Designed miniproteins, single chains, continued (5). Designs and how they scored, part 16

Each design is a single chain, and the fold is of that chain. pLDDT is the mean over its residues in the fold that is shown.

## One batch from the design tools (miniprotein)

Design m16526
Fold by ESMFold2-Fast:
Structure m16526 (fold): chain A 90 residues (1-90)
Amino acid sequence: SSMDKEFKDILLSIFQDVIDGLKQSKDPEVQKVADKMEERLPEIQKLLDEGRLDEATQLLVDLLDEAIKVEKDESRRLMLQSLKDWILSK
């Protein structure tokens, strides 16, 4: 559907922005999670293209949880948590 296509495009765009933001960190633990998220983007894209929204959503949530655990900046952690909550509300 049109709404599903917009949701996919928004999710991928936001996820790329999250990866780019985490890559700016000088913390090796944050960098490791950013690299893992970037490595998993093609799998998320494939799941979304196949209409496997529940599986793509679960993978995104799991990666966001890993990012939240290692992120030490409170503002960035809150943004990651807000994104997770938004994804789970769909």
Scores: mean pLDDT 80

Design m16527
Fold by ESMFold2-Fast:
Structure m16527 (fold): chain A 65 residues (1-65)
Amino acid sequence: SELERETAKGMALIAASAAGARFVEETDGVLHVEIEELSEEDRKLFAETAKNLAEVGLTLEVHLR
């Protein structure tokens, strides 16, 4: 449902903010975020976020800059 997708996206934005990442765009069901440094805790957070997004048909891509 749209509500489930919006909730998952909202959680992804919270996760990105917590990790110090910037949300870039959503294209073709892929959410793109940028981060300068990626800690092991951030990797775990993004893995959980990616799993939650996958449940609603979305993909998370994390780009190191």
Scores: mean pLDDT 84

Design m16528
Fold by ESMFold2-Fast:
Parts: structure tokens; sequence; C-alpha cells
Structure m16528 (fold): chain A 76 residues (1-76)
């Protein structure tokens, strides 16, 4: 649905913004914000059990994991 596509786009947009601005933002703030969003999506996926919410959680979790790995590599 259009509402779900908008939700997915809104949920993923901050990760792309963080990735582009890693040198300008505190990494601890990024991690805190991302983990809070993951917790929110986990709650929604658990309650709804709808494939679309499960897929959104998977997509977001993968993007978050990739972002965290990129942040770690920049510090090594």
Amino acid sequence: SAGFEKLKKQALAPIDKYRKNLSKLKKSDIVKDVNAQIDKLKALAKQAKHPAFVQLLDDYSKAAKDLFKEMEELEK
C-alpha cells in the first residue's frame, strides 16, 4: 500500500543520511537513534506478524548492520 511504502521510505531515510554525514555526527548518537528505531520495528513486526512489517524489519536491520560495520571500519 501507499502508506506502507511511505513508512518504509521514512524509516530507511535516516540511515542514508547518517551514512553520508558520518564525519559530522556523533557515532554514539547514531547508534542510539538506530537501535531505538530497530526496537520500534521489532515491536511492530511482533504485534502485526504481517509479511510487510517483517520485511521492513529485515531491510532496516540489514541497512543498520551495514552502517555499523562502515562506522567500525572508519575507526580501525
Scores: mean pLDDT 76

Design m16529
Fold by ESMFold2-Fast:
Structure m16529 (fold): chain A 97 residues (1-97)
Amino acid sequence: GEAEEQLEQALRLMEEAVRALAEKDPEVGLEGEILLGVAKISYAVGKLIGDLAFAAEHLIRKAEEMVRLAREAGVEEAAEQAERAVELARKAKELAE
């Protein structure tokens, strides 16, 4: 459905953000990988239990944490990608509710 497509696109943007973070600093990249991992688990759980609003809410939180991580690391590209992920996850939440 449309909500799933928005969440999958949000996860792809988070993956791109993690790549940009890792190029700047491997330790910051690892922190991003952990945020992405939790987001992916939340999406998988949300799909399994039929609650995409749950998945979207958790993706929003992890993407917002990734925006902060990217800004603190000075990686503007990663911050922009993570901000777009927040927007898509918010749209997915509205579609799922």
Scores: mean pLDDT 90

Design m16530
Fold by ESMFold2-Fast:
Structure m16530 (fold): chain A 105 residues (1-105)
Amino acid sequence: SWSDEQRAAFARAAGEALREAVEAVRRAMAETYGETFDRGSRLMGEGIGLIVKSVVEGSEEDAERGAEKLREGSKLLTEALRGMGPVIREAGDRVHRRVQELLAE
């Protein structure tokens, strides 16, 4: 069984590691998800607008441009969501490593 000192040491180590990991994930999400998601969403909106314009005005060029923007926007949104997996895994690895370092003290 753990002593009070051992429990306190573990709680401090786990708390410090978790705080560092949460901040790193939050920063990475803002940098990767926020910018790429906003760009992807904007392209999707522009693409829809061009396709609607194409239908109303009969412009094949606007239809092609709209379709291209929808493809690019969809790709960016998919890539942003896919990128979250590695960030979460790396955060987990850092927490594990940090707890081990703090407990070795």
Scores: mean pLDDT 71

Design m16531
Fold by ESMFold2-Fast:
Structure m16531 (fold): chain A 105 residues (1-105)
Amino acid sequence: SIDEALETLRRALAGLTPEQRREVATEMIKFLEEAKDKSREEILALAAQRIAEHVARYRAGGDPARNDVLIGFAGQLAYLAAHYTEEEVKEFLDKAIELLREILS
């Protein structure tokens, strides 16, 4: 469900340091804002691209905790875009942006 997806996001961010959380939340907001004007198929493609980019950074010696959360988040968005309606995906995007902005305040 959308609520379970939001809870998963909250738990993943809670496991990070305050510095990592600010960096990750900022990147997630940028990703979600980019996704807001896209169709489900475009969101799925965008999520797949972000997974590939974060995997490449991980292999290049990036921060494992940060990259794991970002890969997990992109995977969750890909799952939602593949299995949920466009309306439900847009609801998730709006609620996730709200949650992330709350974390950054």
Scores: mean pLDDT 83

Design m16532
Fold by ESMFold2-Fast:
Structure m16532 (fold): chain A 69 residues (1-69)
Amino acid sequence: MSEEEVEKEITLYDNVTKKDVTVKIKLYEKDGEYEFEVESEVPEIAEIYKYALEEALKLGMTIENFKDA
């Protein structure tokens, strides 16, 4: 049973609040099924990132690329 997951932390500059916001992204593969969750101190930004990841995967970003990051 594989419990391999990749966790990334990305710092964004938010023009609205004028400060850096950290986004925590967890990507994991579960029995050949790819899943991810996104969390941030600002929930709205987490949701934006989640949609961006969905789009990236659809356009050709591979889970392998994310894992290797």
Scores: mean pLDDT 67

Design m16533
Fold by ESMFold2-Fast:
Structure m16533 (fold): chain A 113 residues (1-113)
Amino acid sequence: MVERGREAGERAGEAAEKGGPEGAAEGGLLAGREAARGAAEGGGGVGAASGAIGGAGGYFSGKLGNAKEAGEDAKSGLEGAAAGAERSGGEEGGRGGAEGAERGAEAAERAAE
């Protein structure tokens, strides 16, 4: 679970940096939203909050032209969503958070295209 979230976060961070500030802002917001949704579905409210916060941070950092910072915010949000979901929802929460993080990473990669 945590490893899947970490891998998804790394992918989202790299996608944000490749997309530049514009792609980072959009990708970060989408990634955080998907991670929060997956975590919430698994019963992991703490993970949902982490995903949402990371996504918002990425959006604002990207809007300010800080693609690297936006990518780091997205990565932290997705990792936090998976880990937080596992902590609050147990294994089922962790699975939902990890799946949400993976969907978030895919959304960030699409935004970078």
Scores: mean pLDDT 66

Design m16534
Fold by ESMFold2-Fast:
Structure m16534 (fold): chain A 91 residues (1-91)
Amino acid sequence: NILSELEKRIIEAIKNGEPNSKIAELYRELADSLLAKVPELSRELLLKAAEGDEEALKKIDEIMEKASPEQRLDITTAVMAMQLALEYEKK
């Protein structure tokens, strides 16, 4: 499973002290892979929500209310992955 392999690669990259730019790239790749599974979630909306935009977060909540439990996990993981990508890019 590509998502599980991406998660493992992120953990290994952090443990091995790879550059923050590489860790950020892997988190963006994870977010993009999860984004592909939720057609109602655009990359722009995901980026705004990850930045803490209140309107974007409200829109994510609306999508979550209509989503399956599996999709809710994917959405939550995508937001967290994008937040971490942005944090590593700032380092």
Scores: mean pLDDT 83

Design m16535
Fold by ESMFold2-Fast:
Structure m16535 (fold): chain A 72 residues (1-72)
Amino acid sequence: MDEEKRERAIELAREAARKAAERYGKENGLSEEELEELKKEAEERAVGVVEKLAAVDPEKALKKAEEWLKEA
């Protein structure tokens, strides 16, 4: 259960980060290269936050990732 929640939280965090970066890039007129760099950085940051949270509370990590995806 904890492993599944951790993996799911990471998956959702990556998806949320990609969507948020894409939206930001479109709104701010970023080039394709700038957008790809932003997506990569956003995914790395989101995954890092969720992995740290999942180590303490996998359920809370999953909830946070779900919230990020809703806002993305």
Scores: mean pLDDT 82

Design m16536
Fold by ESMFold2-Fast:
Structure m16536 (fold): chain A 80 residues (1-80)
Amino acid sequence: SMEQIEKAVKEIEALLDETEARLRATTDAAEALALMRQFQARIGEILSKLSEEQQEEVAKKVKPRMEAIYALVRALQAAA
């Protein structure tokens, strides 16, 4: 349902806010990778409750913020 998509987007956006704040607070590439593993696991849990079509719709809505998080991790790895 549309409510399931909206709930998943909201949960992922909250997780993105938390993860971005933690990534910006670290200078350690290993810590950044550990945070990304935790983040990806939590995203997987949220998405596992949705159909494949619903997962695609959620992915489209969160893509720009996901790309920003991956860019932060890449910058931390490059600085190490």
Scores: mean pLDDT 85

Design m16537
Fold by ESMFold2-Fast:
Parts: structure tokens; sequence; C-alpha cells
Structure m16537 (fold): chain A 80 residues (1-80)
């Protein structure tokens, strides 16, 4: 259906935006030496990912939330 096609396109855009948030966060973490600044960067990233969850199609919110949680956990692990 047109609605299904539109929702699929929206989900792919949300996933691309999540990839960009992750890449930007990794680049900023690589340039950050202050532990308080690293914690603030992760908090900001969590907020950005939560906005993407809220913007996802309703039927995909749980899937996007799970992906956001997984990506955030990977970023936290990358800090040591």
Amino acid sequence: SAEEAANKAALEQIKADMDNVEAQTLAQLARTTDEAAKRQLLADTKRSLQILVERSPPENKAEVAALAKERLAALEAALG
C-alpha cells in the first residue's frame, strides 16, 4: 500500500539519521579527553536517538527504540 511504502521510506530515513548520530558521536568522542564532556556527549546522543524514536512510524517505534538502545550501549562500551 501507499501507506506501507511511505512508512518503509520513513523508517529507512530514521535508520540513516541514527547512523549519522552514531558517526558524529564517535568522531566527537575521539577528540574529547575530559570525562565530564564525554558523559555530556553520551547524554546528548541519547536525547538525539530518543527524538528519532518519537519520529519513527508508530508500528516501528519498538524496533527503532531497540536499535537506539543497542547503538547507545555500543558507544558506551567504546569508552572503555
Scores: mean pLDDT 84

Design m16538
Fold by ESMFold2-Fast:
Structure m16538 (fold): chain A 82 residues (1-82)
Amino acid sequence: SDLIDAARAGDLDRVKELLNAANPPSFEEVSEALLEAARGGHFDVENELEKYIKSKFSSEDYLKVASEAGVIVLKNAVEKVT
C-alpha cells in the first residue's frame, strides 16, 4: 500500500496526498499506516492519520489502533535501555 509505505518513510506530504485522493484509503490501510508511523517515531504522520481516522471513522476506532501503536513504541524504548 502506498499509504503504508509513505507512513513508514515519514513522508508527511505523500500521506496527505493519499488521504485526500479521489479513492480514500480503507480503515485497515490507515490503521497499518498509523502503526508504521509509530514504529518510525513519525509524530507528524501519526497526528495526520489520527485526524483522518477520527473524522472518517470514530474516536473509538482511533483509540484501539493508538493503543496498539503505544505498545509498539514502549517496547522499542525498553529494548534500547534494558
Scores: mean pLDDT 75

Design m16539
Fold by ESMFold2-Fast:
Structure m16539 (fold): chain A 63 residues (1-63)
Amino acid sequence: MKYLVTLTGDKPGFSAGGKIYKKGETVELLEEPKVNEHGELIGRNEDGPFVASAEDVEVKAIP
């Protein structure tokens, strides 16, 4: 199962290696993301950790 995170708000997402994701872009995660106490969505892609604002993203599980 894959997880697609779509950036829906004005806050960008960031991945390891310095790639920046903006509104309307998607990130494929290898595992179900988690939300920390600061309201950040923490996930992992092939490049490593991914972080975005949990309120500014939509998550879709793909079978």
Scores: mean pLDDT 81

Design m16540
Fold by ESMFold2-Fast:
Structure m16540 (fold): chain A 89 residues (1-89)
Amino acid sequence: SSELQQAIQDLGRLASQENPDPKEIAEKLYELLTTYESELTEEDLAVLRHIVLSMGRELALKVLDELLKLSKDNPVAKSFAESLRKELE
């Protein structure tokens, strides 16, 4: 959907700011992985992974820690955060 595409673009913009906020990035990732779960393709998930992995390691780990706090009751978001955290260790 156009809303999903805009949300992915918003995530990219938040990640590319001079002073990116890990909490705001994590909240946008959580929205993408929950609100748009049924619309996300494997290609969309690959784009989300690429955005996170393209952040500096320190920022990416802070974002994933914030995402894990939001993901207590959502297995998709939790799995996404845990798998990427493992890749960054």
Scores: mean pLDDT 86

Design m16541
Fold by ESMFold2-Fast:
Structure m16541 (fold): chain A 67 residues (1-67)
Amino acid sequence: DLDAVIADPRLTPEQRRALRFVRDHADKDLTAREVGVATGVSASTVNEAARLAGFPDYEALKAAARA
């Protein structure tokens, strides 16, 4: 459950912001860089957030968020 991961206090504010944006915009098929620009973080931070959420990368997180 992505909402449970977003609530994890171990996340940085930047990682949490990126994960919330992906959850709320799963229908838009955005790239990690586009998520980064929208949330004010790097594409690397978006991928780090996905890894902390238990996914190998942002593409896996995006696929799960759309399901």
Scores: mean pLDDT 79

Design m16542
Fold by ESMFold2-Fast:
Structure m16542 (fold): chain A 70 residues (1-70)
Amino acid sequence: MSKEELENEVLVGMALMSAAVALNLPGSKEEKIAFLEKMEKRLLSLAKDEKTKEEIRRIFEEAKKKIEAE
């Protein structure tokens, strides 16, 4: 595994953990969405390839939809 591959896997893992935290965290929908949007922006700024960015966007989009459906 290259350094870039490892960094991309870590970013995707952080996106998945952020989604899981938001879905299980007590709080308002607004607080959960704000947390996810802040994390998405940070992780997208660190991602170097479009495939990783697309996967991160998908993870956060799915998490936001689940929160809004609650």
Scores: mean pLDDT 81

Design m16543
Fold by ESMFold2-Fast:
Structure m16543 (fold): chain A 55 residues (1-55)
Amino acid sequence: MDLLENEVTVTAGSAYALGMLKGPEIGIKMGEQARKDAEAERAALLAQELAEKLA
């Protein structure tokens, strides 16, 4: 699932970059929230995929 890690990084980076156009404080918050949400989804997907492969 190499693509999943890359997707998390890209999503957080894009949100951060977009926010920086409006202000550095907003960029930081947007990037952190996007990363947190993406990482939570990534962890859930990885846990499910691992369980399926082990079953």
Scores: mean pLDDT 67

Design m16544
Fold by ESMFold2-Fast:
Structure m16544 (fold): chain A 100 residues (1-100)
Amino acid sequence: MEETLRRLAALLGELLTLAAEQAAKDPSVSPEELEELQRLAALSEEELLALARELVAASSVSAEDLVEWLEAAVLALSGRREEGEARLRELRERVAAAKA
């Protein structure tokens, strides 16, 4: 449980950093969106862990499923777009099937 939360916090930090880097390279991203992403990318490990706990508490999915979603998002943003998008599609289908 604690290990899953720490992994989620680390992935969230990595995702926010990658999102800020991509946004900085994209001239279509608004200055307000870029500033917000840069602020989120600057969160400490303790703040990321607190955010991860809040995300799990507010989420309808398990902490383990959230880790898989964030891993797929990191892949998509780190230049492995096809792999990340394919994994996000698979995860979406799995969630839909679980509710059927």
Scores: mean pLDDT 75

Design m16545
Fold by ESMFold2-Fast:
Structure m16545 (fold): chain A 89 residues (1-89)
Amino acid sequence: MDEEIRRVVEERTPGILEAAEKHGAKEAAKKTIDALERAAIRVGASPEQVDAALGVIKQSVEDGASSEGLNKMAEAIERDPELTLRGLS
């Protein structure tokens, strides 16, 4: 399960970071993705839930989410991983 989550994150991360770099938010996007990976492993999320959540993060980045907004998303994921993951999935 953990290996499958890590694979999904590894496959989706480059596209999200590419989009975030265009808006100067690459560091914040990486922090949010890392928070999501840790949270998903801790709560035993499915790879499908992680893929869906990464899709929401990518869409937020493409819609112009600020570094501040992405950092707050990372903090929310770390504070309440179960609730935040369900909300993103």
Scores: mean pLDDT 82

Design m16546
Fold by ESMFold2-Fast:
Structure m16546 (fold): chain A 77 residues (1-77)
Amino acid sequence: MNNEKAKKLIKEAKEKNKEGKKAFEAGDLDKAIDLYSESARLAYEASKIGDEELQKEAMKLLTESGNNLGDAVEKQR
């Protein structure tokens, strides 16, 4: 049951992370920060549900989105 929800959250988090990378490359740092923050939140939610493999994938995505968020914040400030 929760595996389907976890998969959807992971997919959405991946899409937001990808959109964030596009915004970052375009110099839209505010947009990149918002998108990476959304990706991290979705990945965090997914990490609390689903099986061990899905939790592991979500945690890796959370780490990636968090690092990308940090880079975007650093460039903006």
Scores: mean pLDDT 85

Design m16547
Fold by ESMFold2-Fast:
Structure m16547 (fold): chain A 83 residues (1-83)
Amino acid sequence: MSPEEVNKKVEEAVKEIRENLEAYKELGSTLSVEEAEKIAKEMIERAKKLAEKLKEAGADEKLVEEFLEAAKEAAEALIEGAR
């Protein structure tokens, strides 16, 4: 996969995450706060690991930062839905 292809996929992933924040809140509403916090931590840990792989694949640093921010927004939405 070329760096340009990686960047395009990262941009698409960020858009999909941000378009689905309400779905993360709805998912959170089916969980306890404790379960949502545990899943949110796991989501962030997986996102950080994926971010390192994306950087190794030649993804733009700014797009990787945007991806991590989107993952954090999704995790926060999940926790908020559980409250």
Scores: mean pLDDT 83

Design m16548
Fold by ESMFold2-Fast:
Structure m16548 (fold): chain A 93 residues (1-93)
Amino acid sequence: SLKELAKKIREELKKLKPGEKLEVLIPGASKLSPEELAEILAPVLENSGIVGELMKQLVFVDEKGEVREDLREKLLDYEIDRGMELIKQGIDR
């Protein structure tokens, strides 16, 4: 189940130390706590479909952990837009 997979990834992200692989995709992630990382990423992974999100991460980061700069900005814009939409939904409640 995608929902069960999303839960597992959310729990694993909560345990992930800041500054690991996520720093390659999101500059400054090393300054975030595991709780902050989980709060930011878990809703996106649950709502947008976990498989699609994992595929994006695989495309944006090579096996050496090098970021494809041409695609990184699109990922960041996507995450920001989704975050803003969730905030608006909370306010319009």
Scores: mean pLDDT 51

Design m16549
Fold by ESMFold2-Fast:
Structure m16549 (fold): chain A 83 residues (1-83)
Amino acid sequence: SLKEKEKKLLKLIAEELLKRGLLTEEEYKELMKLIEESDDLVEIARELVEKIVEYAEKKNIDTDEFLKIVNEVYEKAKKKLEE
């Protein structure tokens, strides 16, 4: 189903964010649990956005660099989903 593909994409995004150090191991585990246990994709997306925005603010990453990272993460996750 579309919802299952969207959940798989969110899992791949979370994995990529962990690999790049934008999520801690603990935040990654919490997010993976939320993706598995919740069917509310808006709630999952909101939690994901809040965590990565907090990281960007803490590290003083500028908006252009942040958007570049987000785009690279999304494109890599999307390619893995299509394979």
Scores: mean pLDDT 81

Design m16550
Fold by ESMFold2-Fast:
Structure m16550 (fold): chain A 68 residues (1-68)
Amino acid sequence: SETTVEEIVAAFERLFANLDLSPEQAAWARERLAAMRAAETADAAKRILHETLSWLDANGVRVVNPPP
């Protein structure tokens, strides 16, 4: 099955709801989400997602209630 931009965006939106973010981190994450939505290809959206997750991890953001 091919992953779509919409599926990548939806996955990040679900993850975003479980992140313990400061207001500044939340604003940045919203900008990255907008960039994912504007991506021309699923590969571009996936790259933006991976870069966003890597930055959040490097800056100490913890996932609350990880998916089963």
Scores: mean pLDDT 77

Design m16551
Fold by ESMFold2-Fast:
Structure m16551 (fold): chain A 65 residues (1-65)
Amino acid sequence: SLEEKIKKLTREQLNEKFQKIIKKYENSGSPFFQYIRDLAKKALSSDKDTMQKLLLKIEELEKLL
């Protein structure tokens, strides 16, 4: 499952994924994409458990597109 894959990621791999998300939405004028970007920025300053939960949330939000 996606949850199991995310749980296997190291902190460094989680950081790389969040940095890619931030870059993807960096210059977006969309409030929805800015929200996703800001979640990713918050995740970089969070503990690993919170990072995993935030990545799952972002992945689910992106599926709604």
Scores: mean pLDDT 86

Design m16552
Fold by ESMFold2-Fast:
Structure m16552 (fold): chain A 86 residues (1-86)
Amino acid sequence: GVPPAEVEEANRLLDKGEVALYLYQQGAAGPELLDLARRYFEEALRIYEKLGDKEGIARAYEGLGRVAELQGDLETAARYFALARE
């Protein structure tokens, strides 16, 4: 089984990335929220990869794709969305 503490940490990091994206879209702050969201999704991805959690890996890549899309990097966004579908 997956260690509960590690999966809970990864899920919290994913949620923090989602909150940062939400706040950015609401106009709460500038591009520093996108950088913060990217860091949370990258850290969540690292933990999910360690655990072999395919659903968590896909969700983290989806988050990274949305960050790249909001930054105007459509090529990077397309690559992350492709990885999320595997």
Scores: mean pLDDT 87

Design m16553
Fold by ESMFold2-Fast:
Structure m16553 (fold): chain A 109 residues (1-109)
Amino acid sequence: MEVEKLRDEAIAAARRLQELFSELAEKHPEVKDLAETAQTYAAGVAEALRRGDFESARKMREKLQKAVDELVAKMREIPELAPLGERVQAAADELSALTDKVIEAVEKS
């Protein structure tokens, strides 16, 4: 099913992003709190999608986007983390796009 495939892809993207945030929090104490906050919201998106709670998925995705914006802004202030900030932004944009496609596909059904 198209919706099921999109949901599974979105959940997989959220898990990859959670792992990236967890690694950032472990290795880079200067962004630890921001990365842990973003990781919590990425986990929230994955769990909401897994439960079929698309309203919660939308709310968690909005919170994740704000957390990522703050994290990436902080990483850009640190020269050694700036390239990783671009990777975080790209991964977050992928999850956001997949989550929007899942919600749109469900609303059309």
Scores: mean pLDDT 84

Design m16554
Fold by ESMFold2-Fast:
Structure m16554 (fold): chain A 81 residues (1-81)
Amino acid sequence: MRDNIFSLLTDRINRLYDDSMRNVRSPQGERSVQSWYDYMLNIGQTIINHPGISPKILQVNRNTQSGGVGTVSSWILDIIN
């Protein structure tokens, strides 16, 4: 069950990464995408280790999300709730 959730999250993250990297046109953009990818993989690992974790805890744990709402972290928690 947790394995299945992790697999689904990883697949989604990899698709988003691939799409973003296809559209990046600069070294700065490439670094930004890599930072996002690393963060997303870390979220997946955190969820597997702590399945009851709330979106607020995920925001605190990384504190690397910018752009107002943490752009991707909240929807992951919606999937597993």
Scores: mean pLDDT 54

Design m16555
Fold by ESMFold2-Fast:
Structure m16555 (fold): chain A 89 residues (1-89)
Amino acid sequence: MINIKVIVFVDNEEEAERARELAEKLGKEISDKYNVKVTVEARVDKSKDIPLVKVYINGKLIGEVKGETAEEAVERAFDFIKEYLEKNK
């Protein structure tokens, strides 16, 4: 089974909660459709390079995705995951 880990970096706890909820929802949809395991984490990081999403597949970092908002970064990251899974069928 393919293991996917998504880590979302945001600058405050409210954005972290919102990003986690969205990522868990999208992760469940991907998990059900592609028969993969998706794990989500949201972390507060006060770096100027946020919001940022890191995507790991089977423990390997395969991509870093940014957006103007945490929501946009999460949506873009899951689009990237979907494309990766479609290409590697």
Scores: mean pLDDT 83

Design m16556
Fold by ESMFold2-Fast:
Structure m16556 (fold): chain A 74 residues (1-74)
Amino acid sequence: SAAPAPYTLPPAEAIGGTRIVDGEVVSEPLPPERAERYKRMVERIRQILKENQDASSQELGDKIQQAVDELKKE
């Protein structure tokens, strides 16, 4: 059986949320459109970070903002 990690960063699909129904916690996944957008943004951000490992936080922020704007146009 797979052992669950006690401190795992949630993937985009798991960030959707949780709520309480009749005293039980129910997990809700992200909507498909939102999950797909997150994957595209994450992949683009990873690429920018990999290409600009020595860049300043301001330069990284600018490049990330430009990439996000491009993805929103598509």
Scores: mean pLDDT 63

Design m16557
Fold by ESMFold2-Fast:
Structure m16557 (fold): chain A 107 residues (1-107)
Amino acid sequence: MEKLRELASKSSDPLVRELVEQLVKAYEAVKKGDLESAKEHLREALEIAEVMKLRGAVLRDNRLLEAATEVAEQLEKALEAVEKGDLETALEHIEKALKAVQDYLES
């Protein structure tokens, strides 16, 4: 997580920084059992991921499109898990979304 925050802070893209911030806040909210806050941050992160998907598609940036698509899919699964009260599954999907962002920034 520390390395991801550092990579995001060095990114010139403010959407990447906002996405990482929302994902971290969602993770912390799920760990605290704050389901309403978790859903709000996950929905904000999903909106950012959808904008990044559209950008990747329009610019034909396959790397961005693939990364943003993976993030969006993981966030949809995390939201479904939170709605079902399955917090362990929600954390796993948020961690996968964070890993997808990290892999994108490191490549």
Scores: mean pLDDT 85

Design m16558
Fold by ESMFold2-Fast:
Structure m16558 (fold): chain A 74 residues (1-74)
Amino acid sequence: MMATLVGPSGARVEVDVSDPEAAGEAINRLLVAAGYAPLSPEEARRTGAGVTTLVASGMPAAVAGAIGAHVAAL
């Protein structure tokens, strides 16, 4: 399922949120664009898997992506 994720800097990325690897990479790109340190490959995989799980449970993709990015930034 394709969705548009928006980062803290207003940067936008279209990504297939049903793909955990793609979702994690998209969130990593948005964090880097906003001046945050890049996620490790393991952190990116965990973040992407979390977003995919939330979307599969019926959460809107934009909300799931925002939650994943906030958790990764903490």
Scores: mean pLDDT 72

Design m16559
Fold by ESMFold2-Fast:
Structure m16559 (fold): chain A 79 residues (1-79)
Amino acid sequence: MERIEASVRSLREDLLRQSPEDQLRTIRVMKQAIERSIGYDKEVEEEFKKAEEKAREGDIEGAVEHAEKALRIAMEKSS
């Protein structure tokens, strides 16, 4: 829980300070880092896709929520 909460907090802070283009880059970098750690997962990919869609809409809270779901799935698969 603590590691996910820290990652989510950092992501929210970064996205709020970034341009829309940089927000998408940040989300994609996080997705790539997870894929390097646990391999490809369809559910993780779908949640990050939703995060990117929310970021494009300017819905930063929605983007963070979907990224958090992806991180929780990754954590469960890493246990």
Scores: mean pLDDT 81

Design m16560
Fold by ESMFold2-Fast:
Structure m16560 (fold): chain A 70 residues (1-70)
Amino acid sequence: SGAAALQAKVAALREQVDALIKAKDYQKAYDLVKDFIAGVSDPAVQQQIRSYFQDRLTEDGLAEARKHLS
């Protein structure tokens, strides 16, 4: 189904975003998310992707802060 195909693409996007954030390549991660969202017509899926990206940036920031506080 189209929904299953879209969710598979979202899963692949999440893996790429995770790798780019881990590499501190935030601009490429942002551009990848932006380009993907431009191809998605469902506002709920767009928001799901934006929320995932924001959560990953928050987790990365907290991990860096913990290193400095230890």
Scores: mean pLDDT 82

